# Ledger of designs, part 23: designed miniproteins, single chains, continued (4)

Each design is a single chain, and the fold is of that chain. pLDDT is the mean over its residues in the fold that is shown.

## One batch from the design tools (miniprotein)

Design m12776
Fold by ESMFold2-Fast:
Structure m12776 (fold): chain A 100 residues (1-100)
Amino acid sequence: MMEKIKEQMREKAEELERLAEELEDDEEEKRLALKQAALLYLLAEDEEKAKELLEKAGIPKEEAEKIIEELKKGIEENKEEVEEKTKKILAEYEAAKAKA
């Protein structure tokens, strides 16, 4: 599930990474592009690349690890919601099947 979305996130992350390399004259915009690319790599399940780009954005390794951990918590929370919704759909299907 979501394999195509993960691939799209990776492609967008690569575009932003290239844009950041072209923004040598604007340090603030470069850092912003690197941070956005890191988020997209994390959504594509590429934690190592996300961490690397945060470090390139001038974020110390320790802070980069904290940011990754915080974002992973958000992903984990969404995973639980997806699982609960799936269980509800299955329960409704079982109820409909029992009445048929």
Scores: mean pLDDT 69

Design m12777
Fold by ESMFold2-Fast:
Structure m12777 (fold): chain A 56 residues (1-56)
Amino acid sequence: SILVFSSDKAFVEELKQILDDLRKELQQHKDESQDVLDQIRQQGVQRLQQLALKQA
């Protein structure tokens, strides 16, 4: 599925929490380099998408 959007408040809330946790982790590693941070962000999003795909 190209679009993984679920109209589930519980799911969205969980996703938000994971994103918030990821953001906090990225902030801790901000001193290294923005490029690396961007890569970690992209990987996180990709993992979430893969997780949703596996569930569907």
Scores: mean pLDDT 66

Design m12778
Fold by ESMFold2-Fast:
Structure m12778 (fold): chain A 102 residues (1-102)
Amino acid sequence: MEELKKKFEEVRKKIDELISKLDPETAARVRALYDAFVAGVQGIIDALREGAPGFTVEGAIESLKALRDATIEALKRLGVPDEIIELVNEFADIAIEMIKEL
């Protein structure tokens, strides 16, 4: 989890740099969506680590992919640069790798 938090902060810094080129209203919406996405990913990993009844590695990966897809669709509707979409995909891929190691 500490490694995920560190990668999380690194991705946030990259997003902040890209968002600095956007208008303030769009920047705020992108940050809110990203924060919600990250909170959702954390919740999925925590549920798997805690051994929530019926929650499997496969189910966790499926839930994370669905959350990623929903987040990307929301970001695309805001007209954000593809670089931000790529960062969300990279974060999701890292989270999936971490889940597979659990």
Scores: mean pLDDT 80

Design m12779
Fold by ESMFold2-Fast:
Structure m12779 (fold): chain A 61 residues (1-61)
Amino acid sequence: AQELLDEADKLEAQAAKYRAQAAELKKSSDPKDQFEAEILEGMAALLEAMASWLRKKAEEL
């Protein structure tokens, strides 16, 4: 159970870093930076979903 919680914490930390990086890139008027921000936000959302699933599974153990 603790191993799943530890992995969830790591995924959430990585997602937070991606969201912070995306927020900075969104301040740029460069289309490349805007596109990179969208990719990072998508990756963050996926990691957050995975972390949520791991936390739910940890509660069952």
Scores: mean pLDDT 83

Design m12780
Fold by ESMFold2-Fast:
Structure m12780 (fold): chain A 75 residues (1-75)
Amino acid sequence: SADEAIASEAHLAPQIRKDAENTLEELKKAVEEGAPREVIRDLGLKLIAQTLRLVAAGDVEGAREFIRRADEIIK
């Protein structure tokens, strides 16, 4: 079942959060340094992919928080 599959990947949540934190820090640095729009876009897409994996691992609140933080960095 989907719930069983999600539970099986729950052990990946800490690593996915760490990867997302690294991507968010890269995104923040890119915005602060005035990186090209393409670089900022690609980092944003990478973060979205990581948040989708975090949702699949059962951490919906963590995924929501990463998206909120990214929105604050970009705007």
Scores: mean pLDDT 80

Design m12781
Fold by ESMFold2-Fast:
Structure m12781 (fold): chain A 94 residues (1-94)
Amino acid sequence: SREEILELLERMIEILEELIAKETDPEARAVAESMLNSVRGMAALLRQGALTPEQLLAFLEDLIALADRLAALGHTEEAEEVKRLLREIGELAR
């Protein structure tokens, strides 16, 4: 449902905001900020009823790639949590 997907997106926003607030590595901060912008954009489109299946797939693929980058930069736990939330969003959007 839309509300369940929005709750998962809000959880990702919380994880990314907490990471950014504590991060001193400019590369990890830039990756997390890029992810946060994508999640906020997806949430805005979903609230407007304007999120297409093609846009959702593109957002999921891009965010998975960024989460893998974040894991490579040492944030494995946050990356795995984000990837779990992304998988749940993909399942709810069927």
Scores: mean pLDDT 87

Design m12782
Fold by ESMFold2-Fast:
Structure m12782 (fold): chain A 75 residues (1-75)
Amino acid sequence: SNLSNLTLFFLNNFVAPDGTDFRNKTPQEVVDYFGSKEELLKYAREFVEKYLFPNAPKEVLDKQAEEIVDEIFAA
């Protein structure tokens, strides 16, 4: 698997607003669901701030969210 522990944690724990989970989805199915890096980045960024690093600087939160998005779209 080319996915980091960070990206795997996101996919195993994130639930979309419509109740969709991603635990059994391929990276391509995740790409197809969100449609764009920009849309996925919005949710990944909120997830990282809320569940992983609530007190981290915004630059760190942005970098972690970008790593999640880039790995999913590259897979």
Scores: mean pLDDT 85

Design m12783
Fold by ESMFold2-Fast:
Structure m12783 (fold): chain A 55 residues (1-55)
Amino acid sequence: KPPLLTPEQRAAIGRLLKKDPNAKIEDLPEEVRKLYPDAKTVGELLDREVEAAAS
């Protein structure tokens, strides 16, 4: 699957997790959450984005 996040959104989320690894999926912008509606954690959402970018 192609990556769904913009490079800026992806970078901002990555930096957020570096500062706050306890960030919840609800703490993300709605625009990001609705792109991965089946992701239950921020880590899961980022894993999907990274795997999509690698594909």
Scores: mean pLDDT 72

Design m12784
Fold by ESMFold2-Fast:
Structure m12784 (fold): chain A 89 residues (1-89)
Amino acid sequence: DLPLDREALVEALLEGARLAGVALAEGEETDPEGAAEAEKKMEGIFDEAVAAVPELTREQLREAYEAGKNADEAERAALREEARRRAAA
């Protein structure tokens, strides 16, 4: 039995993408330059995630990331809390 099966791994990666989007939106308010660097790194991370998990599509990762990035301030806080709770579960 693997520590994380494919389904759990896919869900973890999608949550990571959403959380990364939230972090980018929050980071742009404090450090726009650092946020731009983080956003560029996400493209490489998407490629590696898709290569490692064929069941996951790049468009799913990008959609999750964009959802987090475009979330309202209150929604960003809710998404981060939800991701934190899922990571702890």
Scores: mean pLDDT 70

Design m12785
Fold by ESMFold2-Fast:
Parts: sequence; structure tokens; C-alpha cells
Structure m12785 (fold): chain A 60 residues (1-60)
Amino acid sequence: SIQQRLVNNALIAMGEYAKENNLDGARRVLEQAKALLDPSNRAFLEAFFKYIQKEIEELA
């Protein structure tokens, strides 16, 4: 479905920003994707973003 493709594209982009420790980049992708996604998919990407944020903030 188009929703699944949108989620997959957002996960890939957010993951790439996470590898760069670029939390702002990941947040921009999240906000752009949320405008196009249903509530369940928004919640899923919000949870993924929180995971990225925690990992970056715990890096020395």
C-alpha cells in the first residue's frame, strides 16, 4: 500500500540521519511523513524517533 511505502521511505531516511547523529534531520523526516500518514503509522514513526533520540543522547 502507499502507506507502507511512505513508512518504509521515512524509516530509511530517519535511519540515515541517525547514523550521522543528526536528530534534527530525523525530526524533519518524521514531521513531513506525519502529514501523509494515518494515526497508527504516525504512532509507529513517533516511537522510532524516540528510540533514535534516546540512542543519540546516550552517546558519549
Scores: mean pLDDT 85

Design m12786
Fold by ESMFold2-Fast:
Structure m12786 (fold): chain A 132 residues (1-132)
Amino acid sequence: MEEEFEKMSEEELKELQVRTYMGEALRYFKEENYELALYYLDLAMKYADESTKTVLTALRAVIYAKQGNDEKAKELIKETEKALEKNPNLSRAWAYLALTYKLLGNDEKAKEYARKALEVDPSNELARKILE
């Protein structure tokens, strides 16, 4: 095994950019700075693969629901649900979808999708909190 510095591939650089931008988006989301959270999610979308784009779309739905933009949140819910029909093994996307439904007042759908998130990943803390 080589002990010296290895040059990162273009793919590895894109994955690092996505992780960095998602980290910034989540930090701003926790600070309730929804404008900057959306800005960094839009940057992450430019480099993300299709599975990650589904997770990012679900998180964007949460942010729009937090802003009171229910129409945009519902649009992004439908987009996320359609993507999850093709790739259902995305625990974070199910958990963000559950949170969005909870924010919109649909507790039945929130609990349904939180259970789906836990079926994919039992360690999903967000999904566990939604079921409490």
Scores: mean pLDDT 87

Design m12787
Fold by ESMFold2-Fast:
Parts: structure tokens; sequence; C-alpha cells
Structure m12787 (fold): chain A 83 residues (1-83)
């Protein structure tokens, strides 16, 4: 279905961007970077389940996009604060 494709594409976008930031993190901050990737994946799974439960696709996509953007922001903050 279209919602599966849109959720997958959005998840792929944010996980790829997080992986690129993770490659630049100091080794000590890698676990926090991995945690942010897992948060995006979890948000994508939750969004898919909400749509299956009757939530509008646009609300699910907006929630996933918000989590993705917040995770990217936090990852960039980790990179800036790198010791």
Amino acid sequence: GSFDKELQELNDKYTKELLEILKKLPKELVPQGIGLILRVIGAAIEAELRVKQGAPLEEALAALEKEGKESIKRAKELLEEGK
C-alpha cells in the first residue's frame, strides 16, 4: 500500500542521515547515535501500527517526520559536543 511506501521512504531517509552522522561521532558517543537510529525505527513501526488502527496517514507521517528531525538535531548536537 502507499502508506507502507511513504513510511518506509521516510524511515530510510532519516536512518541514512543518522548513519552518516554516526560515522563522524567519537567512539564514546556511538551508543547514543545508535539509540537515535533505533528511536526512528521504533517511531516508524509505531506509525505503521497507528495507520493499521485507523489513524490518518498524514498524522502518522507527520509524527515520524517530527521524530526523525528531532533525532537528527540531537545527533548533530552530539557531533558538536564531541569530546
Scores: mean pLDDT 83

Design m12788
Fold by ESMFold2-Fast:
Structure m12788 (fold): chain A 85 residues (1-85)
Amino acid sequence: MEEEVRQARKRVLDAVAEAISEAKKLGLDTQPLVDLANELMLELDKAKSVEDIVRAVENAAQRAEKLGLPLFAERFRETIEELKA
């Protein structure tokens, strides 16, 4: 019950940390990604189910696309698939 939500949240946070680290290594401006990550973390804090977490990550993926960060949108979608497996 609560354990599944905790594990899903951890996977998302790990994926976000990896994405930010990769962006830094590529010399990209990480500020838009950090802002997106902060919004996602607030939604994860409110999540009561794995479905809530999936919805939060889907919203983050959509925002990443609008910000011109398609590679990060793809990373978030990969994370969603991992959560559904």
Scores: mean pLDDT 79

Design m12789
Fold by ESMFold2-Fast:
Structure m12789 (fold): chain A 100 residues (1-100)
Amino acid sequence: SDEELAKEALKIFEEFIKRASEALRKKDYKEAKQIAIETKERLLEIYDQTKNEKIRKIIIETLKKLGELLDEALEGKISVEEFEKKAKEVLKEFKERLEK
C-alpha cells in the first residue's frame, strides 16, 4: 500500500541519517558517499512502486535536501553535528508532509 511504502521510505531516511552521521564522524567519506548512493537507489524503487504523486514529490524533495546537506558536510562547510541536526529537521518535515 502507499502508506506502507511511505513508512518504508521514512525508515530508509532514518537509516541514512544514522549511517551517514557515523561515517562522517569517522571521516570515512567514501562510505558516506556509498550510503548516499544506496539510499537514493532504495528510495527510487519506492518512488516507482507508489504511483502516488504526493508521495513521489515528497521523496524526491527530501532526497535533494538531504543530499545537499551531505555535500556541505563532505566539503567541510558544516560540522557533523550541524548535518545531523539539519537532517533530522528535514526528516521531521517529511513526516509532517506525509500526514497532510
Scores: mean pLDDT 89

Design m12790
Fold by ESMFold2-Fast:
Structure m12790 (fold): chain A 87 residues (1-87)
Amino acid sequence: MSQLKENLEKIYQELNLPLPGENDSGIAYFFDSLENALEFAKALKEKKLTPELLEKALDVEYVKSLEEALKRAVEVGAKAIVFVPIE
């Protein structure tokens, strides 16, 4: 749990993006490594997302909150997540 949250925070800090709100729903992308998650998040920010980067995701799910995303990450065995808030 804590390592997943730390990895999320590192991704958002590296990209100079605001952290998602605890109550924000969104799409969670699960990755087997921080490196793959960072590459994906950077491509998403730059609007240069490729099919090859999407294939690196272990799973992709709609979640009702960041807390749900973190819980799902543990269940799917992810080491890092990229969370994209929706509305």
Scores: mean pLDDT 78

Design m12791
Fold by ESMFold2-Fast:
Structure m12791 (fold): chain A 98 residues (1-98)
Amino acid sequence: SILEEYIKKLKEEGDKIIAELAQRDPSLAEQVKKGLEFTIEELKKLDEALKDPENIERVAKRLGKTVDSEEAREEIRKEVLKSYVDGFIDALKRLAEG
């Protein structure tokens, strides 16, 4: 599923950053690990919420898109999940640079 792909990406990118941080700041690495676990659980909740067609339609309207097919619904779901995952990875990278 698309959720499993995004969870895998989140774990792979997150674990890489956590491993790097653990060598110089073990306390920060532990906090990032906790944040990653929390984010994965929130991503699962987001995916669950996006199973509701009404939620997909609300998101589509906000993005100025139409949801008239199963393909359109799946594209909206992918876009929302991708934005959430990419946003978290970007936040981790900024934290690792500070």
Scores: mean pLDDT 83

Design m12792
Fold by ESMFold2-Fast:
Structure m12792 (fold): chain A 80 residues (1-80)
Amino acid sequence: KVKKAVEMVAQLHNLEVVSFEKKGNIYYVTLKLKPGHTLHEEALKLHIVQTLRLELHIEAEVVSFEVKGDLVYIKIKLIK
């Protein structure tokens, strides 16, 4: 369910999920920005956290966010 929620949020931000992996309580997500679109980092982070909380009742935080070209590397930590 978490992967589908992240995919849905990514799509709304013109991003696609390139990789998705869970290690312990952390999700390692790589997203790719579609050509011709602008990344809005704070809006993306907020939307991910709110969607996990409201749709899945999962408390989570974005503990890492790194942009390299058109690739976005995110670490999402599960708190509750």
Scores: mean pLDDT 85

Design m12793
Fold by ESMFold2-Fast:
Formats: structure tokens, C-alpha cells, sequence
Structure m12793 (fold): chain A 68 residues (1-68)
């Protein structure tokens, strides 16, 4: 599955604000993994654990990825 550039930029900004320690390369890898397997809960759980994102931020991220 492919997302629009507008959606990709929104996700990047969300991740930069919520997890400022992530590099642009790490953010792109996260986006690519979620876009490839958006219903794989293991990937979502790994992202939550590795980034420390809140459940609210993860739900915003999920909405952006799935509504693309």
C-alpha cells in the first residue's frame, strides 16, 4: 500500500514532535513498515515500545496510515 506525500509529511511531523530522538531515516523506516503491513499489530507494538509514543498518538498515526 502507498500513501500520499501529504500524508507521509503529516506522519513525519507527528513522529518528530512525539519522538524527537528519532532520525529521519528511522521515521522513514517506520512509515514504510506500517504502509507495507498496516494491519500487523506486531509492528504497531514494536513501534510503541521503541518510540514510547502514547496510545493517543498511535491512534492518530493508525488513522493516517489506514485512511490513505
Amino acid sequence: KEISEETREKIKELLRKAAPHLTDRQIESIIDALVEQPNNEVIWDLIKKDTGLSDETLEELRKLVLES
Scores: mean pLDDT 78

Design m12794
Fold by ESMFold2-Fast:
Structure m12794 (fold): chain A 68 residues (1-68)
Amino acid sequence: KPVTKEQIDELRKAAYEAAREVGLDEKTARLIGSYAASNVINKKGSEATPEDAREEARRLAEEYLKKR
């Protein structure tokens, strides 16, 4: 089944919120949120959930902070 624009926006929002909770600024959280949503869609397509996006965003955000 195709991924809808609404689903993509929901995944990006969830990922952005998770990245902000980890401590990233707005600009970095938006970037990480976009990458996290894309990664989850690439892996699971229409089966991607907001929780999957949050988990991927936390992983990417923590990796970013570790290399800062």
Scores: mean pLDDT 83

Design m12795
Fold by ESMFold2-Fast:
Structure m12795 (fold): chain A 80 residues (1-80)
Amino acid sequence: SKIDEYINELLERIKRAVERGDFEAVKELMEELIQIVKDNPEYAKKFIEQLKKFLEENDVPDEVRELMEKAIEEAKKILS
């Protein structure tokens, strides 16, 4: 779907922002992703799985890990 494509685009943008050390961009993109999931709760489970996989496959700075873990917890609230 168009929303699936946009979520994937935002995740790629986050990856590029992490690679260049642009933590303000990472924060803004993560906030946008969480808002999309809040507006489209059917994507919450897939979003959680994708972020967990990202954290398992990538060595990210602690600030980025904290932002992503917070996003996972926010998405879990949508599922409950």
Scores: mean pLDDT 82

Design m12796
Fold by ESMFold2-Fast:
Structure m12796 (fold): chain A 86 residues (1-86)
Amino acid sequence: LLEEIERLLEELQRLAMSLEDPIKMAVATVEISGLYFSIQAALAGKLSEEELLKELDLVIETFESLGEPEMAEIVRRLKELVKKLL
């Protein structure tokens, strides 16, 4: 589970770096960094599962708003893995 979560985060980062629009790339990179910190905080017991799932939903909405449905779908898969891990 943790290895699959790390792999999905790496896939998100790779997709973000492949974006041609530097503004979209910057926004995606900030969102991915925030998501990484939130997952680490939850694993350390500093963030509730409910709070992390809400953060994941906001990141999904952000990627949908950017017109990046593939990235949004990866975050949805990440959300399902997080539910199994916590």
Scores: mean pLDDT 83

Design m12797
Fold by ESMFold2-Fast:
Structure m12797 (fold): chain A 88 residues (1-88)
Amino acid sequence: MTEEEKKELLEKEKKLAEQIYGKDKEEQIKKLIEELKSEDHGTRGLAARMLGALGKDEKAEEALRELAENDESPLVREAAREALERMK
């Protein structure tokens, strides 16, 4: 995939998520931020990617920056960096 195709796919996933969770978007973001604190690195990585797909949010962006810099898992740090890039 090109960078442009990847961003377009994420925008489509974001719109789908907003269509399904529109009224509960803030609650979904809050839940995903909590999932970033999971003991399971797979759960943290997935939560980071989902936050990236939901788009720009100040609390999510702050949590993802902390994860990208401090997480013990290289996989999770990479997922957080990708999510931050998508939010820009």
Scores: mean pLDDT 76

Design m12798
Fold by ESMFold2-Fast:
Structure m12798 (fold): chain A 92 residues (1-92)
Amino acid sequence: MKELLERIKEVAEKQAAVPEEEIAKEILSLGLPGVDEEIAKEIARILKKTAKEIAKIAEKALKGEISAEEALKKIKEILAKTYEEVKKLIAS
């Protein structure tokens, strides 16, 4: 469990450190139908915010401020919300 939380934190911190503009460019490069520069930038903003929130939750669990089970539950909720927000942007 500790190794999983450490890995989640490491990945999330790396994602959060990527400039929003670079994430938006990568999303645009995928050539998804209906995704223009404005939508790509909004998706990048959502993904970067998600990464920051996940990193914070993982750090709290590693410090013993919340249980590993509570951290994983919160991370699942954050990911589900992010998926729905991105899906709405792409489906529009």
Scores: mean pLDDT 83

Design m12799
Fold by ESMFold2-Fast:
Structure m12799 (fold): chain A 66 residues (1-66)
Amino acid sequence: MSHEERIAISEELIKKLENAKTKEELVLLALAYRGLGDGLAEIYGEDSEKVKEAYAKAKEVMQSLP
C-alpha cells in the first residue's frame, strides 16, 4: 500500500466515523487517526505538526473509550 493510499483510506474512515459513539467505532477511529499519522509521517516527516496532531487525536480517542 502506498503512503498516499494509507492517508486516503484513513481519511475516509475518519469521515465515516465522525459521529462514533460505540467502543468498536471509537477503536476504529483511533486506528484511522494512527494510520493517517503514519502516512503523513512518510511524506512530511515525523516532526511535522500534521503528524503530531493525527497521533494526538488517536491517543485522545483511545483514552475516551467507554
Scores: mean pLDDT 80

Design m12800
Fold by ESMFold2-Fast:
Structure m12800 (fold): chain A 55 residues (1-55)
Amino acid sequence: SHAELLAEVRERAAKVRSEDEALRVYHDTLAAHPDLSQELAQEMGAILVEALDAK
C-alpha cells in the first residue's frame, strides 16, 4: 500500500513537466487519500521536487 502509492507517485512524477503539474499530482493524491500521514505527504512532495529538479 505505502510502497505502491509512492511507486505510483514516482511514475506520475516522471511525466510532469512543470511545478503546476507536480502540484496537481500532489493534490490529486491527497484528495484520493484524505487520511494520508504528514510523513508520507512530505515524501511525495520530495519525490515531485526531485523529479522536477532532474529535468
Scores: mean pLDDT 78

Design m12801
Fold by ESMFold2-Fast:
Structure m12801 (fold): chain A 94 residues (1-94)
Amino acid sequence: STYELLKKLIEENPKMSTEELEEKALSLISDPEKRADASGVLAHMREMAKDGKVEKLTPTEYIQKITGVSEELDGLEALDLIKKVFESFGSVIK
C-alpha cells in the first residue's frame, strides 16, 4: 500500500515535499501499530540523510528511489518495504 500510495502522490503532486508525502502516506495506514513502525523507519532514513550517508534528494527523486526499490516488492507490508529501501541506501537494518 505504501508503494502504490507514494507512486500516486508523486504523479499527483510532483512538487510536494518529502515530509508532506510521508505524512500523507502514513495517514492512510489504518493500523496504528503498522503506522508507528513505518514512521520509525522513515525517521531513520531522514537521520541517515542528515548525516550525509544518503545524497540529498528532491522529493521526486526520493520517491523514485523508494518506488524503484519497491517495484519487485508490490504488496508487501509498509514496514518491510521501507526497510528494504533503507537498506538500499547502504545501511543494514537488523
Scores: mean pLDDT 51

Design m12802
Fold by ESMFold2-Fast:
Structure m12802 (fold): chain A 87 residues (1-87)
Amino acid sequence: SAEVEEAERRLREIIERLAKKYGLSEEKTRAYKEIGVRLLRELVEAGASVEEALLYAEILVHEAFKHKLSIEEVEELAEKVLEGVRA
């Protein structure tokens, strides 16, 4: 949907801005975008509103940048968020 596409665009822009601010590598920036967008899509598919899905994805991304999380740690957090919504 157009709403999901707009949310994905906003999330990618947030990640790119934070990557520049925190000096994240191109590899990690790409991975964070892939994980965040995947989580957003899966949350919407699980029944979350687009606004709620974007909020959860933004929180994940903020924590990832703030704590300099590894790609594996971001994947694990995304899985926990999705499981919480599905439960």
Scores: mean pLDDT 87

Design m12803
Fold by ESMFold2-Fast:
Structure m12803 (fold): chain A 110 residues (1-110)
Amino acid sequence: SNEEKARELRRLLRELALEHSRFVEALAAEDWEAALEHMEKMVEIAKRIAELTKDPELEELTRRMEEELERFREAVRAGDREAALEHYARFLAHLAAMVARAERILAELE
């Protein structure tokens, strides 16, 4: 039902925001492995949102987030802090667009 879909979408958006907060805390602590784990969880949640909504724009934004995650992972493993932060900035732009679109879809389900 639309109500069950709206409830699950709200839950996933809250989980996504929490994982982003944890990512930022890990970056502040210079714990790059923990930051990578939280970014991986954000992409997993994004994929679940795209699958739940069946929205082609969310599917595309999730794909772009996954591409930036892979580049972030490579930069972290190479010890390239500047490259990691560049890919995080690009990831953040896609995350922001995804959240805005998911919130619009949520409003239409309510």
Scores: mean pLDDT 91

Design m12804
Fold by ESMFold2-Fast:
Structure m12804 (fold): chain A 67 residues (1-67)
Amino acid sequence: SVRHWTEAEILAEKALTKSSIFAADPKKTSEADFRADAEKIARDFNLNDDERNRFVADALDYYKALK
């Protein structure tokens, strides 16, 4: 089923795609470093536990699709 994104999740996703780590070299960024960056962005945007868990999972699925 299609999930509805919260406004905070949408803004965090835009920040993640512009992050210095991912933007610098996505092919050389490790999964652990990408996860850490996604977790930091989720905290910076004050996502709740459910939003943070979904955001990090979606970010990692995106990362895995790029390899």
Scores: mean pLDDT 70

Design m12805
Fold by ESMFold2-Fast:
Structure m12805 (fold): chain A 89 residues (1-89)
Amino acid sequence: FEPKATEEDYEKNLEEAKKAGNKELVEEIEVRKEAIEKMKEEGDLFVYERYAIAYMLSKKYNLSREEFERIAEELTREDIERIKEEFLK
């Protein structure tokens, strides 16, 4: 995920993805947008990292959006470091 784009840039990319019919890209952009909003609210990169890791897990384990959001809120800093070691190598 890239946290440098503005919220307006994400809206533009979302519309283009919708026009292309790329549902996977639409979902990814929506998740990034949520992560950026949460990060902006808290001023903490950890919030963005939680959402990025939760999204990765949701795709690997085919989790629902509700499960993804729950995991994103429940992950600790220690969980993030452990998961990075396992999946990012």
Scores: mean pLDDT 68

Design m12806
Fold by ESMFold2-Fast:
Structure m12806 (fold): chain A 59 residues (1-59)
Amino acid sequence: SPIEKLIAILKTLPPDRVLTDEELEEISKETGIPLNLLKLLAEKTGGTAAGIIELLEKI
């Protein structure tokens, strides 16, 4: 699934570093998740890989 692939990619990144717009665009292309949705997830979580993973695992 796109979410499963997103979590897998995020786990390869530094957990506490804020993701750049360029990284979010690349993840969007690799997962098929819309860039605007990834940006929204970043805004809600502080923009780190660890924060996004925590939110996604909470659903």
Scores: mean pLDDT 83

Design m12807
Fold by ESMFold2-Fast:
Structure m12807 (fold): chain A 67 residues (1-67)
Amino acid sequence: HLDPERLRERYRASLKRLAENLMKTFSKEEVIERLKKILDQIKPSLTPEQRAAMEEALEEVIEELKK
């Protein structure tokens, strides 16, 4: 049993690593667009709890990238 905060932190770490890898090839703006598309593609496969945690994690990663 993983609490929602732990799940969000794990998703944030995974998305941040993915963003860092993508930034080696793509611009910041392109990375943000690609991350949003990836989430849209996987959303139907996620539970409501996983979806909420992933969306929150993605928003945090995007805000860090925009700063």
Scores: mean pLDDT 80

Design m12808
Fold by ESMFold2-Fast:
Structure m12808 (fold): chain A 80 residues (1-80)
Amino acid sequence: DIEKALELAKKALEAAKKGDGETAAEELAKAKVLLYNAGAEDAVKRAEEAADKAGEDGDGRKSAIAAAEALVEGAEEYLK
């Protein structure tokens, strides 16, 4: 499940970089659910905090990129 969450987080990151906010949001939501259910709640919390900080200026794309990058990093740490 964490491997699948990593794949979804990477898809979300690519979508966010391309400006596809709908796909980015959908894939991020799926990745967060998988990580939370796998016990990686701290990784989800870090991603939400990263999104909040990046989104303070109202830049939704920047927020989505920050969240996706944090989820990728968190999932990779759990796969070590």
Scores: mean pLDDT 78

Design m12809
Fold by ESMFold2-Fast:
Structure m12809 (fold): chain A 81 residues (1-81)
Amino acid sequence: MEVTEEHVRRLVEEIDLYLAAKNLPPLSEEVKEAVAREMGRLYADTLATREPSAENTRELAEEMLRIIEDAHAAEQARRAA
């Protein structure tokens, strides 16, 4: 039940690496902070609601990816407008 700061940092790093590997533009600093805060909220909610499990971790990761995809889509829409 121990959550390390390294675990949270690793998730953020994997997200940045994912975007770079896909040749997608990086998120702005403001969007990165918003994503980090949202990820933190999801993590805290998950720990308060359910015991950590492989399935819960997978669902959390998928939700975090959705937040990143939404942020990226919003950035693209802003550029297109």
Scores: mean pLDDT 65

Design m12810
Fold by ESMFold2-Fast:
Structure m12810 (fold): chain A 58 residues (1-58)
Amino acid sequence: SMEERQKRAQIISAETQALLARGQAALVRKRDPDSGPAAEAEAAQVEAAMRAEAAKAR
């Protein structure tokens, strides 16, 4: 069904967003080390939110 395809797409999207958040945090740390902890905290929040959405979709 379309619902099953949507759930699978949502899980894949969440995984992709988690990877992008990690990459963005790494780039911020490389350019401005003082901003690293804040960027890392934001990335962790994004990962937690995406993980929660994936869990609800399963």
Scores: mean pLDDT 73

